Designed miniproteins, single chains, continued (5). Designs and how they scored, part 54

Each design is a single chain, and the fold is of that chain. pLDDT is the mean over its residues in the fold that is shown.

## One batch from the design tools (miniprotein)

Design m17858
Fold by ESMFold2-Fast:
Structure m17858 (fold): chain A 94 residues (1-94)
Amino acid sequence: MLSPREQELVARAEEVIRRAEELKERIKKNKNLSDEEKQKLLAGLDNVIRRAREVIETLRTRTLSPAELRAAETYVGVAEHEVREIEEYLEKKE
């Protein structure tokens, strides 16, 4: 059973995956991005999705120490920041 803090972190990681998948579709449909730029952005989002899924899987398989949970929260925070950076970049190209 997940603690409330672990449940919040899973929800944050799931939201990162959802937003990243939506951004992948926006990138694929964008007519102002070069093929090279699209490949780089899609690869970055695939990496974000993979990392977020790793956090969810870890939380489902074992109990984290307080230090490990803080590290996982930082890891998800970095993924959230990367998604925001790509979203802002796309808004400038749409």
Scores: mean pLDDT 86

Design m17859
Fold by ESMFold2-Fast:
Structure m17859 (fold): chain A 84 residues (1-84)
Amino acid sequence: MKEALEAEKKANEKAKEMYSKGVPLSDIAEELKKEAEKLSGSSRLVMLSQSYLMLGFDYFSRGDLDLASKYFQKSQQLREEAEK
């Protein structure tokens, strides 16, 4: 559980830094997915959840509400699985 919270903090910090530098949300999502591949268990699921959350925001910002909703749901499902 503590490891999953640290993974979430690292994902959020990295996403904020990249976003502040003008990196596209889709590229932030790819970077978080690569970070998730280095992790296992609940930490991997949380990091992957944050990647899908970034994809959701990308589609939302482009007006694709259907795809945004789909990726937000995937993010939530991975987060819930990580907490079991």
Scores: mean pLDDT 83

Design m17860
Fold by ESMFold2-Fast:
Structure m17860 (fold): chain A 85 residues (1-85)
Amino acid sequence: SKFEKIKKEIEEKKKEMEKLIKDPSASLDEIKEKAKEFQKWFGEMAKQIEESKELQPYREELYKIIEEALQEVVEKLKEREKALA
C-alpha cells in the first residue's frame, strides 16, 4: 500500500542519515548539508501526505513518524557535534 511504502521510505532515509552521522570518515560539514536535504525531503513528504486523499486516514500517524525520525536525527547530530568540540 502507499502507506506502507511511505513508512518504509521514511525508515530507510532515517537509517541512511544515522549511518552517515556515525561514519568517522564523514566530515561534519557534509553531515550538516545532508541533514538539511533530509529535513527538506521530509517537508516535501509531509506536503504530499497532506494533499493525498488516500493517505487521509493515516495522516496523523505519518506526521508522528516523520516528527520522531527528524527528532532522532537532530539529537544524534548534536551528540556528534559535542563529541568533536
Scores: mean pLDDT 80

Design m17861
Fold by ESMFold2-Fast:
Structure m17861 (fold): chain A 89 residues (1-89)
Amino acid sequence: LIAEGNALATQARRAAEAGDFDTARRLALESGRKYVEAGEVLFAAHVLREMAELLAERARTLTGDARRRAEAASQELHDEAVRYRELAA
């Protein structure tokens, strides 16, 4: 589970660097789920927050549809990270 989460997080980051924000979002959410299954809810929140910040920073360097996709992906990951933090509290 942790190893699977780590592999998915690495793939998500690579997808984000390639500009495939839909794939980055999907893989990041799947990574978060693997960490939660492992009992690591706060770590899942941390990983999703870090990925959301990466996507937000990436969006700052983009324009048009690419920027909007990166911003949407960032927001969804941020919302999921908040949800996991609230579950852990």
Scores: mean pLDDT 86

Design m17862
Fold by ESMFold2-Fast:
Structure m17862 (fold): chain A 71 residues (1-71)
Amino acid sequence: MKLSKEEAKELLEEAREAIRNGDLERAIELLRKLKESGAISEEVADGLIEAIRNGELSAALKGLQDLLKSL
């Protein structure tokens, strides 16, 4: 299922909130869903997931904010 821009924004906001709350597995799940739906590119999704897994949470939050601004 292809997500609308508004649905993609909602999932990106949920991913940001999950990171802020320490729910890193939930953030990764949401990013995988965005990747599978084509709402974000595989390269962007994989980069954000890797940042989260490496504990680079500030970089992940910035990447999500940049995506939200471009949508």
Scores: mean pLDDT 82

Design m17863
Fold by ESMFold2-Fast:
Structure m17863 (fold): chain A 55 residues (1-55)
Amino acid sequence: AMEEAVKTWKDAYEKAKQAAERLVAENGESVRPHAEKHLETAKKAYENTVAKAKA
């Protein structure tokens, strides 16, 4: 259950990274801070799930 959740959030984080780089490639470096905020949310969800799996 927890291992499956970790994999799900890891996949979501990887997709968020790809989306962020695509957004920057299409709109320029000026949007990178905005893209990074979305990525930070996905990373936090992944890290919280990993922490729960270790407990």
Scores: mean pLDDT 77

Design m17864
Fold by ESMFold2-Fast:
Formats: sequence, C-alpha cells, structure tokens
Structure m17864 (fold): chain A 62 residues (1-62)
Amino acid sequence: MKAVVVYTGLSDEEAEKKAKELKEKYGYDEVEVVKAPDSLAAVELAAELKETKGYEPILLGS
C-alpha cells in the first residue's frame, strides 16, 4: 500500500525524515512527500491523491 505525507510549515528534510519513520513503522510500500502552502491546501491535496491514486493520506504540520 502507498502513502502520501502532505506537510506544511516543516523543512523538506524534517518531512522526509518523518515519512521514512512512518514507512518503517507501518510497512508502506512507498511514501510520497508533498509540500502544501497551508493546512487547507494540504487537506484538499490529500483528499485528491486518495481518490485519484488510492494513497493513504497522512497530514503533517507545525
């Protein structure tokens, strides 16, 4: 199963590190990392990727 991490307010390095932890912890085949400009855009993008590609959405922000 594939997952997508949609993040706001984090550095790319921090988001990639968290995505790797989630992949190892939950056994996803692949984890995509996508930056969003704000929380609303993050929710919208996560919903689109779930519906169009079947990705498990994970929202991450600070």
Scores: mean pLDDT 79

Design m17865
Fold by ESMFold2-Fast:
Structure m17865 (fold): chain A 55 residues (1-55)
Amino acid sequence: KEQERQKNKEFFEKMKKEVGEEKFKELLRAAYKRYSADPSRPFIEVLEEVSGIKR
């Protein structure tokens, strides 16, 4: 669980570095919209698909 949190934190930091803070916020909103419409998948997987950035 703690390892999973650390990996998620590093993924978010990697994404911010890659696309920038403002774009990162847009990706989070887009991922959340998709996740809310179909929550059958973990949010982190939806974020990977929306961003095209590998965790």
Scores: mean pLDDT 75

Design m17866
Fold by ESMFold2-Fast:
Structure m17866 (fold): chain A 71 residues (1-71)
Amino acid sequence: MEELVKAAEKSLEAAKRALEEGDPVAALTGAWEAQKLAEQALSLGPSERAREIKEEAERVAREALDRVRAA
């Protein structure tokens, strides 16, 4: 579980960074990876941190997708 949470956090940080750098496609990819890893962590047991990462990744993915659609 902890490895999945750590990997999800790293993917989320990369996605947020890509969004700030003006790369919404990379941000989408990173956010989806973070969501997937957080979901895998949650499938192994309840985790407040994994839930928070999933929610944040969903928010980043929505923002990135909106920017891709606007282009």
Scores: mean pLDDT 82

Design m17867
Fold by ESMFold2-Fast:
Structure m17867 (fold): chain A 81 residues (1-81)
Amino acid sequence: LKVLEEAIKEARKKTEEILANPSEEKLKEALEFIDNSRLLLGSTDFHLPPDAPHLDAESIEKLFEELKKEVKEAYEEGLKK
């Protein structure tokens, strides 16, 4: 799950940067990062620790779609200023 946790952390860092200084280039980079992270996780063996919550491929996909939504909303919020 380290790859998933790092992807979430990095995506949220990019969201914060976009919220502070919105740019179309940063938005594109953040969305590409999220899509690439989702693709990478989908193509690798995904072993959960015995005590981890159950995460299936659909749950992971929904999580990444939520991250993309957060990035897009941050871009729109930043542009309001």
Scores: mean pLDDT 72

Design m17868
Fold by ESMFold2-Fast:
Structure m17868 (fold): chain A 68 residues (1-68)
Amino acid sequence: SEVEQKLDETHLRVQEILDQSKSLEEAIEQLRKLKKEIQKTESPEVAELIDREIDQVIRHLEERLRAA
């Protein structure tokens, strides 16, 4: 489905950001930029699902940053 394909593409982009980022702060910033980009370009239904997925990753990174 289109939704599944977009989620798979998002997983790859998230992984690329995590692999290329020099710090947790940089990764969080890049992920927030990705969320804003998707919100502007995708349908509301697709954007909501992708936003939720990226929010989960951001929350995990924020928790790691606060624990450090």
Scores: mean pLDDT 81

Design m17869
Fold by ESMFold2-Fast:
Structure m17869 (fold): chain A 105 residues (1-105)
Amino acid sequence: DKEKKKEELIEELVKLHLETNDDITEEDLEKVREYARDIIKLIEENKEEIKEILAKTFKKPEEVKKMSIIELLELFLKLVKNVINGGSAKDRKLLQEILDLLAKS
C-alpha cells in the first residue's frame, strides 16, 4: 500500500525533527507533520527532476530512472539522515540541489 508507506515516511521525518527539537508542543507536532506531508508531495510532483539529479551521481543511472516514488522517498530520507550525521560534501551538495529544486516548485 503506497499510502501506508508514505505515512511511515512522514512519521520518520517527524521523528528526525523531534530528535533535534526537545521543546515541541502538540500544536508544533501537527505543523511538523504538515511540513513533512508537503515535502513528500513536492518530491512526488518533481520526481522526474529529482531522479535526474540523483542519476548524475549513480554508477548505474538507469536504476534511478526505474525507481518507484516510495524508493525515491526512502532514498531522500536516507540522504537526510546521512547529512544530519555529518555526511560527506557530496551528500550535502546532493541534498542542497534537491532542496533548491523543491524551493522553486
Scores: mean pLDDT 75

Design m17870
Fold by ESMFold2-Fast:
Structure m17870 (fold): chain A 82 residues (1-82)
Amino acid sequence: MEAGQLLAQAYRLYLQGKYSEAKELFIEATKLLGASEEEAEKLWDLFVKGDETILRAAQLAVQGKYEEAEELLKKKIEELRK
């Protein structure tokens, strides 16, 4: 499954309160985009805390805009590597 599709599914599960399943798919999606395990965990924590960039990426993914969603998430991964 492509990263954008995994991100879309993760967000749908999150909205349903299925946090464990959502986290697993979110970590898988971010790792496909080049994140390490530590970076993926930090991105999940930011998402749960309402990070606007990650939320925007998730919303684009559920709309089928996978390329745009993946670009935003890649940008966020790069911002962690200061």
Scores: mean pLDDT 86

Design m17871
Fold by ESMFold2-Fast:
Structure m17871 (fold): chain A 76 residues (1-76)
Amino acid sequence: SAERARELLARGEEAFRAGDLETALRLYEQAGVLLSIVLGPDHPEVARALRALGEVHRALGDEERAERLFQRADAL
């Protein structure tokens, strides 16, 4: 459900703030997949998950992957 995906995003945000990048990555990936299935891949809520995932990759030093995720989110 969309509610489950939003819960995963919120938990991912908590993990990201705590510096637990691995947990944030996993939770944001799960949320993005679930939102894409429930709402469709072009839905604005999918863009939120993509931006969150991009922030984690940037924090991990993967600038190229982060930029691709941000570009994809901005296109939705």
Scores: mean pLDDT 85

Design m17872
Fold by ESMFold2-Fast:
Structure m17872 (fold): chain A 67 residues (1-67)
Amino acid sequence: MEPTPEQIEAVRNAIATLLLNGYSREEVLRAAVTALKHYGVDEEVARKTAEQLVDELLAAGRVPPLP
């Protein structure tokens, strides 16, 4: 069960918003995994995808890094 590009974009935007609002990396990861699972994505794939998206956003400096 692979997430669609549309679902990935929605989750990426949600992650960026949560990080901008000062949520912890762990809390943001949990929210992203929950959102992907809501879309019917398998938990293992959801965790891998969420971790990749969070790390990409933090590395790109698109949102302030969490302490």
Scores: mean pLDDT 75

Design m17873
Fold by ESMFold2-Fast:
Structure m17873 (fold): chain A 87 residues (1-87)
Amino acid sequence: MKEEAEKLFEEARKIAEETGDPVYREVADLAYRVLQLLETAPKDNEKLQKLIEQALEEVRRGIETRDPAEVERAKKLIDQAVKELTK
């Protein structure tokens, strides 16, 4: 998961720099947030790990489709993961 999140972050960041597309800039920011969650989240929290996995998948879809709805879904999943982590 961490290696995948790092790869998605670098891909989105590169595309954002090359194209100036705000969708890819936002996706890069979301991928970075997923990386932070993967570094801080307890590995034994199954619910939190599932939310992080779902968020990463939506980040990947956002890169592939450029659909703002998938980007928004990734944001919501990340926010849910942060709430779960901070309980």
Scores: mean pLDDT 79

Design m17874
Fold by ESMFold2-Fast:
Structure m17874 (fold): chain A 104 residues (1-104)
Amino acid sequence: KREEIKKLIQEIIENLNEIAKMLIDEDSDLLRGIGLALRLIGMAIDLELSLSSSDDELKALLEKIKADLVRLRADLEARGAPQAILDKIDEILAKIDEILELLK
């Protein structure tokens, strides 16, 4: 379970960094996305640090990140962000749900 959780966290970190890069590469109409990219990088750092944390602390962090990503997805979809970005967020949300199930 712990090694499986660690692998899923590393995959989430990778996808968060990919989305952040894609948001930075977007045009000026998505300038808000640049600020959100910095938030995603912050989430990736928090997750990396969480690899040495308790299961309760990890669960709380993942639930917070999930809520933030759900809001981010809705905002980006409303602004006409590329489907590739929305799909990557959906991949992260699915992986978070997998970890939350493992932490039950």
Scores: mean pLDDT 77

Design m17875
Fold by ESMFold2-Fast:
Structure m17875 (fold): chain A 85 residues (1-85)
Amino acid sequence: SKEEFEQRLAEFQALVDQGVAAEEAGDLRSALAAYRQALALARELKASIPDQDWLTPEQKAQLQGILDAAIRRLEEKIAELEAKL
């Protein structure tokens, strides 16, 4: 549903924010855990986009692009943090 998708997007943002806060505090293990959870959720959100009947084709393409960029950045950040641990 639209409400479920929007709730999961909010959960995704909260996990990213949690990761950033942990990283700024020097808690790299907590940051890594949060970013890994955010990555998993971003992948699930991206996979669910075709099933969102409340979105136009143009909105679906835009969201796919945004999530692809977010996934790429999270993968890079996770690799960076894993190299430090």
Scores: mean pLDDT 90

Design m17876
Fold by ESMFold2-Fast:
Structure m17876 (fold): chain A 109 residues (1-109)
Amino acid sequence: SMREEIRKLAEEGKEYIKKAEEAIKNGDLEKALEYLDKAVEIADRLLRLLRESEDEEEREEARRELRELAEGILRLSMELLRHSEKKEHILRAIGYALRAIGLLLDTEL
């Protein structure tokens, strides 16, 4: 069901956020960026399910989970910016922060 797909994606997204946070704590910024990229892919899928759903309760659940995931991506992207010295890492972190802001705006519409 679409509700089960939303829950599964939300769980996978939360796992990648946790892995990204652990990678930042360990100083592995490259792994943190890879996990954030996976979290963004999941957020994009949640946004598609939100737009495709005809059920108001399923839309509300997808919107809530997407907002939580986007907030996590933004928070960790900002944390990466504080620890990043390499131009490539800085640009990727900025990219994920901007995508997260876009996703948050999509949840308010």
Scores: mean pLDDT 87

Design m17877
Fold by ESMFold2-Fast:
Structure m17877 (fold): chain A 73 residues (1-73)
Amino acid sequence: APHTAALEAALAGLSPAERDAAVREMLRRLVRAAETGEEVELDTDERAAAFQLVGDAVAEAARAGRPLAELLA
């Protein structure tokens, strides 16, 4: 997706730790919205890009042999 490529490019300049922190922050916001029933202040395209980015991060963690719980911490 074009928005996913733009987000990946923006995060590519960050260290692995900074990238992981950004992904965790986005995931934390999505989980909180689901738990509280509150809407996240993201438009439809931003939400699609965020879900795709989280999916890519999970796939990358699996390929690297990292525990998924580590990604969520």
Scores: mean pLDDT 61

Design m17878
Fold by ESMFold2-Fast:
Structure m17878 (fold): chain A 139 residues (1-139)
Amino acid sequence: SAADRLFERAVAAAEADGRVLAVVLIGEDGSVRVHRMPLYERLQREDPDRAAALDLALQMAIESLQIYLEEGVEVPLTSGVVTVRSPRSGEEYTFGIVTAQVVLDGRRYLLLFVLADPSALPAVAARLEAIVAEAAAEA
């Protein structure tokens, strides 16, 4: 499907960038595609407390975006930071998030990149915007 092609392209772009922890594609049909990058797997081994906070941040982001799709709320290109407490230790951790909307095959999708370093947000947001624009032009 067009959504599968977008997801594969987004994962490849995230791998080339090297700063992305996870790539998520959420459809208004309730579908959720998640790819955890090598940086995420490394975090789980080297800093399991930060990884637990990341798992919570990712789950919360997915749930919020599913609600926006269900309610028909428009989600323009958005970049921001999320701070979460680890469910293991209560320590606070901060992650970057970038989200963009695209319509493929008459269905609305939200593409999400999660970053370990919020300082990378402007560059990664520009990358995600380009991916979404290209996918929309091909659909």
Scores: mean pLDDT 86

Design m17879
Fold by ESMFold2-Fast:
Structure m17879 (fold): chain A 96 residues (1-96)
Amino acid sequence: DLVDRIPSLGELSTIMAAIKGGMEPPFEKFKKVVEDALPYLSEETVEYFAIVEALARKLGYEDTVKLIREEVRKKGLEEVFNSPSVRRLAEVTAAQ
């Protein structure tokens, strides 16, 4: 599992768990953690980054939303990222 083996993905997982637990991290801290993890955006991790983008939207961190969506576009992952199943997973997970 890439999340378990890559430190930047582990840090992103930790901050996402904190947000789901009711914490609101400073936007710069969240953005930095996302930036460090974005090199690992791939077809295998696109669902994970869709959840991250949905959480960023919920928090109103529009600059981070844009950063994620631009990387998705650059890597040719738009169709998977915008698929109904991936969007549903991201929205349901972020809504909790």
Scores: mean pLDDT 79

Design m17880
Fold by ESMFold2-Fast:
Structure m17880 (fold): chain A 64 residues (1-64)
Amino acid sequence: KKEAENIIKAAEDLLTEARRLGDQKGVELAEKSIELAKDGTFDSILDASAYLLGAAVHLVLARK
C-alpha cells in the first residue's frame, strides 16, 4: 500500500543519516519502522509511523 511504501522510503533515508552520524537509537527506531511498515496491517503501519517520528527526533538530537 502507498502509505507503507512512503514510510519505508522515509525510514530508509533516516536510517542512512543515523548511521552516518552514529545515532544508535535512531538506527534502531528506523529499522523497526521499516519492519512494521512491511507487515502491512493498519495497526503495524500506525506503529511504523510512530517509530519513524521517533527516529527523526533522535536524529535531530544527535545532530544538535
Scores: mean pLDDT 78

Design m17881
Fold by ESMFold2-Fast:
Formats: C-alpha cells, sequence, structure tokens
Structure m17881 (fold): chain A 89 residues (1-89)
C-alpha cells in the first residue's frame, strides 16, 4: 500500500491535523488568501509526513502552520492539539 499502518498516537495526530484544517476552513475569511493557502498546504504536508513516518518533518510543518495562524485562537488551538499528539508519538 502507498502508506503504512499508523500507531494510535500517529492516527490521533492525523485526525487532529484534519480537525485543524476544518477550523482553518471555517475561519478562512479571517486570513489573507496567501496565508490561508500556506497554512492549509502545511497541514496537508504534515499529514503526508506522518503517513510516511517522517514525524520530524510533520512537527516542523505543524509549527510553521501555528506561526502563520497565530492571530486566530481557534486555529492555533487545533494546530497545537496536533503538535501535542505527535510529540507523544
Amino acid sequence: MPFRPLSPEEAAAVAAAREAAKALKANAEKFSASTYAAAMLLLVAAETSVERGDLEAALNDLRAARELTADNPEAVAAVEEAIRHLEAA
């Protein structure tokens, strides 16, 4: 298969990253188009990195997404949840 089975912590991180993407989409009008696109790309890249077993790359992408969304508390909270799950993996 193109991806490996995930650990429970990795699966939780992917689920949290998807939830962060939903929070960003719900608040899309609060961001510039470029910031929104960059943050969404980083969340998708983080999910792909987790699926490939590159947890360091996934953490770096999530931290960058957190920085881009710093002015939105709801988006930051969702991204921080994904980071916490990966740091526990």
Scores: mean pLDDT 79

Design m17882
Fold by ESMFold2-Fast:
Structure m17882 (fold): chain A 95 residues (1-95)
Amino acid sequence: MRKRELLEEMERLLAEMRATTDPAEFAALLERFGELMGELLSLLSPEQQAEFFKRMAEIYKEAEAQRSSLSDRDLALETAERMLEVLREIVEEEE
């Protein structure tokens, strides 16, 4: 199933982002994560997309509260992981 394949690839990218010590590699992985997220969103219904963006607003609000205490890298990782969790829930609810 394509949506599940995209979720699995995004999980691998997150693991690689956590493991890398190279800022350039981290940036490239983050960009690829965003591309896969865009592809997955394009496969969702308008209602599922609306639910994702609603939950994203909550995630960004929490990230903003942590901005002063976390590095940009740690904020990006935590935000990306939470985005992936939301996408997984939406895809699993569809099945």
Scores: mean pLDDT 80

Design m17883
Fold by ESMFold2-Fast:
Structure m17883 (fold): chain A 56 residues (1-56)
Amino acid sequence: SSSLKAAAITLVNTSTLPEAEKAVFKEKIENASNQEEVNAEIVKLQNAEAEHAKQA
């Protein structure tokens, strides 16, 4: 749904990820065809945030 995609994009925008990675996640979320794909990108986002935090 558009609401789920909007929520996922908000999570990307409020994350600590580099701008380039945020752009990739937003593109993948917008191109997701169902809720399962959006949720999969949210999980990948959380993993990317954890990895970025380790480099700080």
Scores: mean pLDDT 81

Design m17884
Fold by ESMFold2-Fast:
Structure m17884 (fold): chain A 63 residues (1-63)
Amino acid sequence: MKEELIKLIEEALRKKMKERGLTDEKEIEEFIKDFIEAFEKQLEELGVSYEEAIKKVKESLEE
């Protein structure tokens, strides 16, 4: 579950950053890492499960 959520976020962020003209792989990787760490902390604080987070991310990306 956690790994699946991380992959979904990573894919979405990579696409978005490239659309914005960011081509530096190191900057993209660092941004994704920082975002995932912050996102995990936020989910824990809000009491949102990884399953719920995955569903929301999939709905946003696939629709």
Scores: mean pLDDT 73

Design m17885
Fold by ESMFold2-Fast:
Structure m17885 (fold): chain A 98 residues (1-98)
Amino acid sequence: DMLDLTEEQRKALEVAYSVALRLALGEEIDLEKPVALGMEHILYALGMISEEQLEKVLEAERAALEALESGADPQEVIEAAKKAKSVEELIERLKSLV
């Protein structure tokens, strides 16, 4: 339940998710528009990302959530996301925080 996350943890998860979507798309997504739950499925349906890219975005979200649930610093999760240059690098950086 999302209520089990602190406000700082929720913000870190949202940042990691938004970065994963941008990296998968290969272009900057307009972050002034709210990143809706399931946006990765819409992008896949529109042919903007592959099924492999969709799975990687979901893996990045799971890795961020697992790191936060394991007691990782929300700020370290945010910094890992900002430093990543690909979805694969993002996943590796987030998994290193678990």
Scores: mean pLDDT 72

Design m17886
Fold by ESMFold2-Fast:
Structure m17886 (fold): chain A 84 residues (1-84)
Amino acid sequence: KDDEELLEEARRLAELAAEVARDPSNEEALREALEVAERIKELAEGPGYALVGLVRKALEDPENRAEYARQALELAEMLIESLE
C-alpha cells in the first residue's frame, strides 16, 4: 500500500542523503536520491516537493552539497517518523 511504499522510499532517501553528506563527491548517490525524491513526490506531494528541491540544490551547488544533503536527511527522517 502507499504508506508502506512511501516509508520504504523515505528510508532509501535517508540512506542516500546520509551517504552524500558523508561524501559530497558521490554524484551517483545524488542522482539516485533525485529519482527517489521524485517517487516520494508522486506518493506525498508536500514533503516530496521539498525533498526534490533540496536534492536539486545539492546537484546544482557542489560547494553547499553536504548541507543540502543533511537537510534532505533531516526531512526524510521526519517523514519516516510520521509514518511509524
Scores: mean pLDDT 85

Design m17887
Fold by ESMFold2-Fast:
Structure m17887 (fold): chain A 74 residues (1-74)
Amino acid sequence: LEQQLQELEQLSGNPEISKITRQLVDSILKGDMDSAEKLAGQLQKLIADTLDDDKAKQVTGLTQQLAAQAYALA
């Protein structure tokens, strides 16, 4: 999980994407689904607003993998 978060930070070049993704993962692990839904929406908007299409696709894929891993661990 931490390794994939570091990979996300390097890939996106945007510390806000990594910050929101860490918060999303934490919310999922705590079972706070309302916060997770809100953070997922914020993350999607930030990715769309800040990254080009190719990087947005790669970063979205990695954030989805991180969320799935958090759900599996919860």
Scores: mean pLDDT 80

Design m17888
Fold by ESMFold2-Fast:
Structure m17888 (fold): chain A 92 residues (1-92)
Amino acid sequence: MKKEIEEKIKKAEEVAEEVAREDTEILAKEKGITSETEIEATYKGLYEGYLYIGLVVFLELKIPGLTTESLAQKALEIARKVREEALKEAAA
């Protein structure tokens, strides 16, 4: 049982890393982001958002009232917060 959970967590992390990297490159091009600090902050935010989705999906977490829309909204809130915190840390 524990090994299966660890494998699912690792898969969620690997998928989150790949998708966050690809989406960061797309967003940087579309919005003209050239700052390395902003690119890194965007990647960190997207990684945490996608990791949240991956963990819910791969671990088959049965959260009462969870919908695809609420899952996506929560992931976006996480991504935004992590990006804002990373930008504040870099500015300090």
Scores: mean pLDDT 79

Design m17889
Fold by ESMFold2-Fast:
Structure m17889 (fold): chain A 97 residues (1-97)
Amino acid sequence: SDAENTVVKTIVDSALTAEGLASKVLGLEPAIGFAKVLFEESLRHDPEIVAAVTTLKEAGEEAVEATLGAAEVEMKRRRVHPDIIKEIVEFARQILL
């Protein structure tokens, strides 16, 4: 639960930052690329996030998919662009599985 919540927050925060930047500069592709970089950066610089990802991977595919689903629901609730949601969820899936 705590590991899942940490990973959801990391994904959502990365996507929200990209969404904010995309609204100032027209270009979904650069915003999506930036969201992916932010997610990877969080994984490299925060030992608690690294530990949460490890715990989630050890919990298995069903737990990973449930976490990705929760992140997608939260991003939709916060009105993130559908293309940003799709691309960052798939990118996170590749890292977590």
Scores: mean pLDDT 83

Design m17890
Fold by ESMFold2-Fast:
Structure m17890 (fold): chain A 74 residues (1-74)
Amino acid sequence: SQADQEITQRIQALQPVAEKYKLSDDEITYLAKSLTPEQVEELQAAANQAKVPPLLLSKLTELGVEDIKRALGV
């Protein structure tokens, strides 16, 4: 489906973020489904920065992940 294709493309775009922060497949899939295309570009750009992107922390907090600090190495 078109939705599945769009999600797959966003997952691929987010791979550098997933590798840097050691995100699970479920976390990456959630980001791909919940982010706008503009927010995906923002996270890709921010992946080259030393600090954790606030957008990434906000989205992972929406998952109710108590271990966000551990997951992101902070």
Scores: mean pLDDT 72

Design m17891
Fold by ESMFold2-Fast:
Structure m17891 (fold): chain A 70 residues (1-70)
Amino acid sequence: MSVEEAIEELKKVLYSDASLEEIRKKVREFLKKYGSSKEAVEFLKKLAHDESLSSERREIIREALEEFEK
């Protein structure tokens, strides 16, 4: 799967009625597979500021990025 395809799949999950647990898992798996890509990390940083996502979902993205960047 390309980084672009993975980004689109992650968007579908993040804008769905998926549970916070599922979202956390999907974001972590995405970073594990694609976190070496600057495009993938930049996309998640943009998504963490997307006001159309709930504050809880944005927090999950920020936490995953912080853990990955350590």
Scores: mean pLDDT 80

Design m17892
Fold by ESMFold2-Fast:
Structure m17892 (fold): chain A 73 residues (1-73)
Amino acid sequence: SPLMERIRQVLEEIGEIYNELVAAGDTEKIERAEKVIAETDARMEAHRDTMTPEETLALLEETLERLKKIKEE
């Protein structure tokens, strides 16, 4: 499914940005990134029975953009 492939791609990009932040060693940025990821995981868990793949993709894309902003600071 093209949708499932996009979800996989966004998850890979989230992991890549997180790894880049960890490699840079900025503890404040790492803690902020971990908070964003934890909030995303909590939202997915709270809505696991009702969340569509499209809604999951939208949430993950929002998470990716939040992590990009943390990296850019």
Scores: mean pLDDT 88

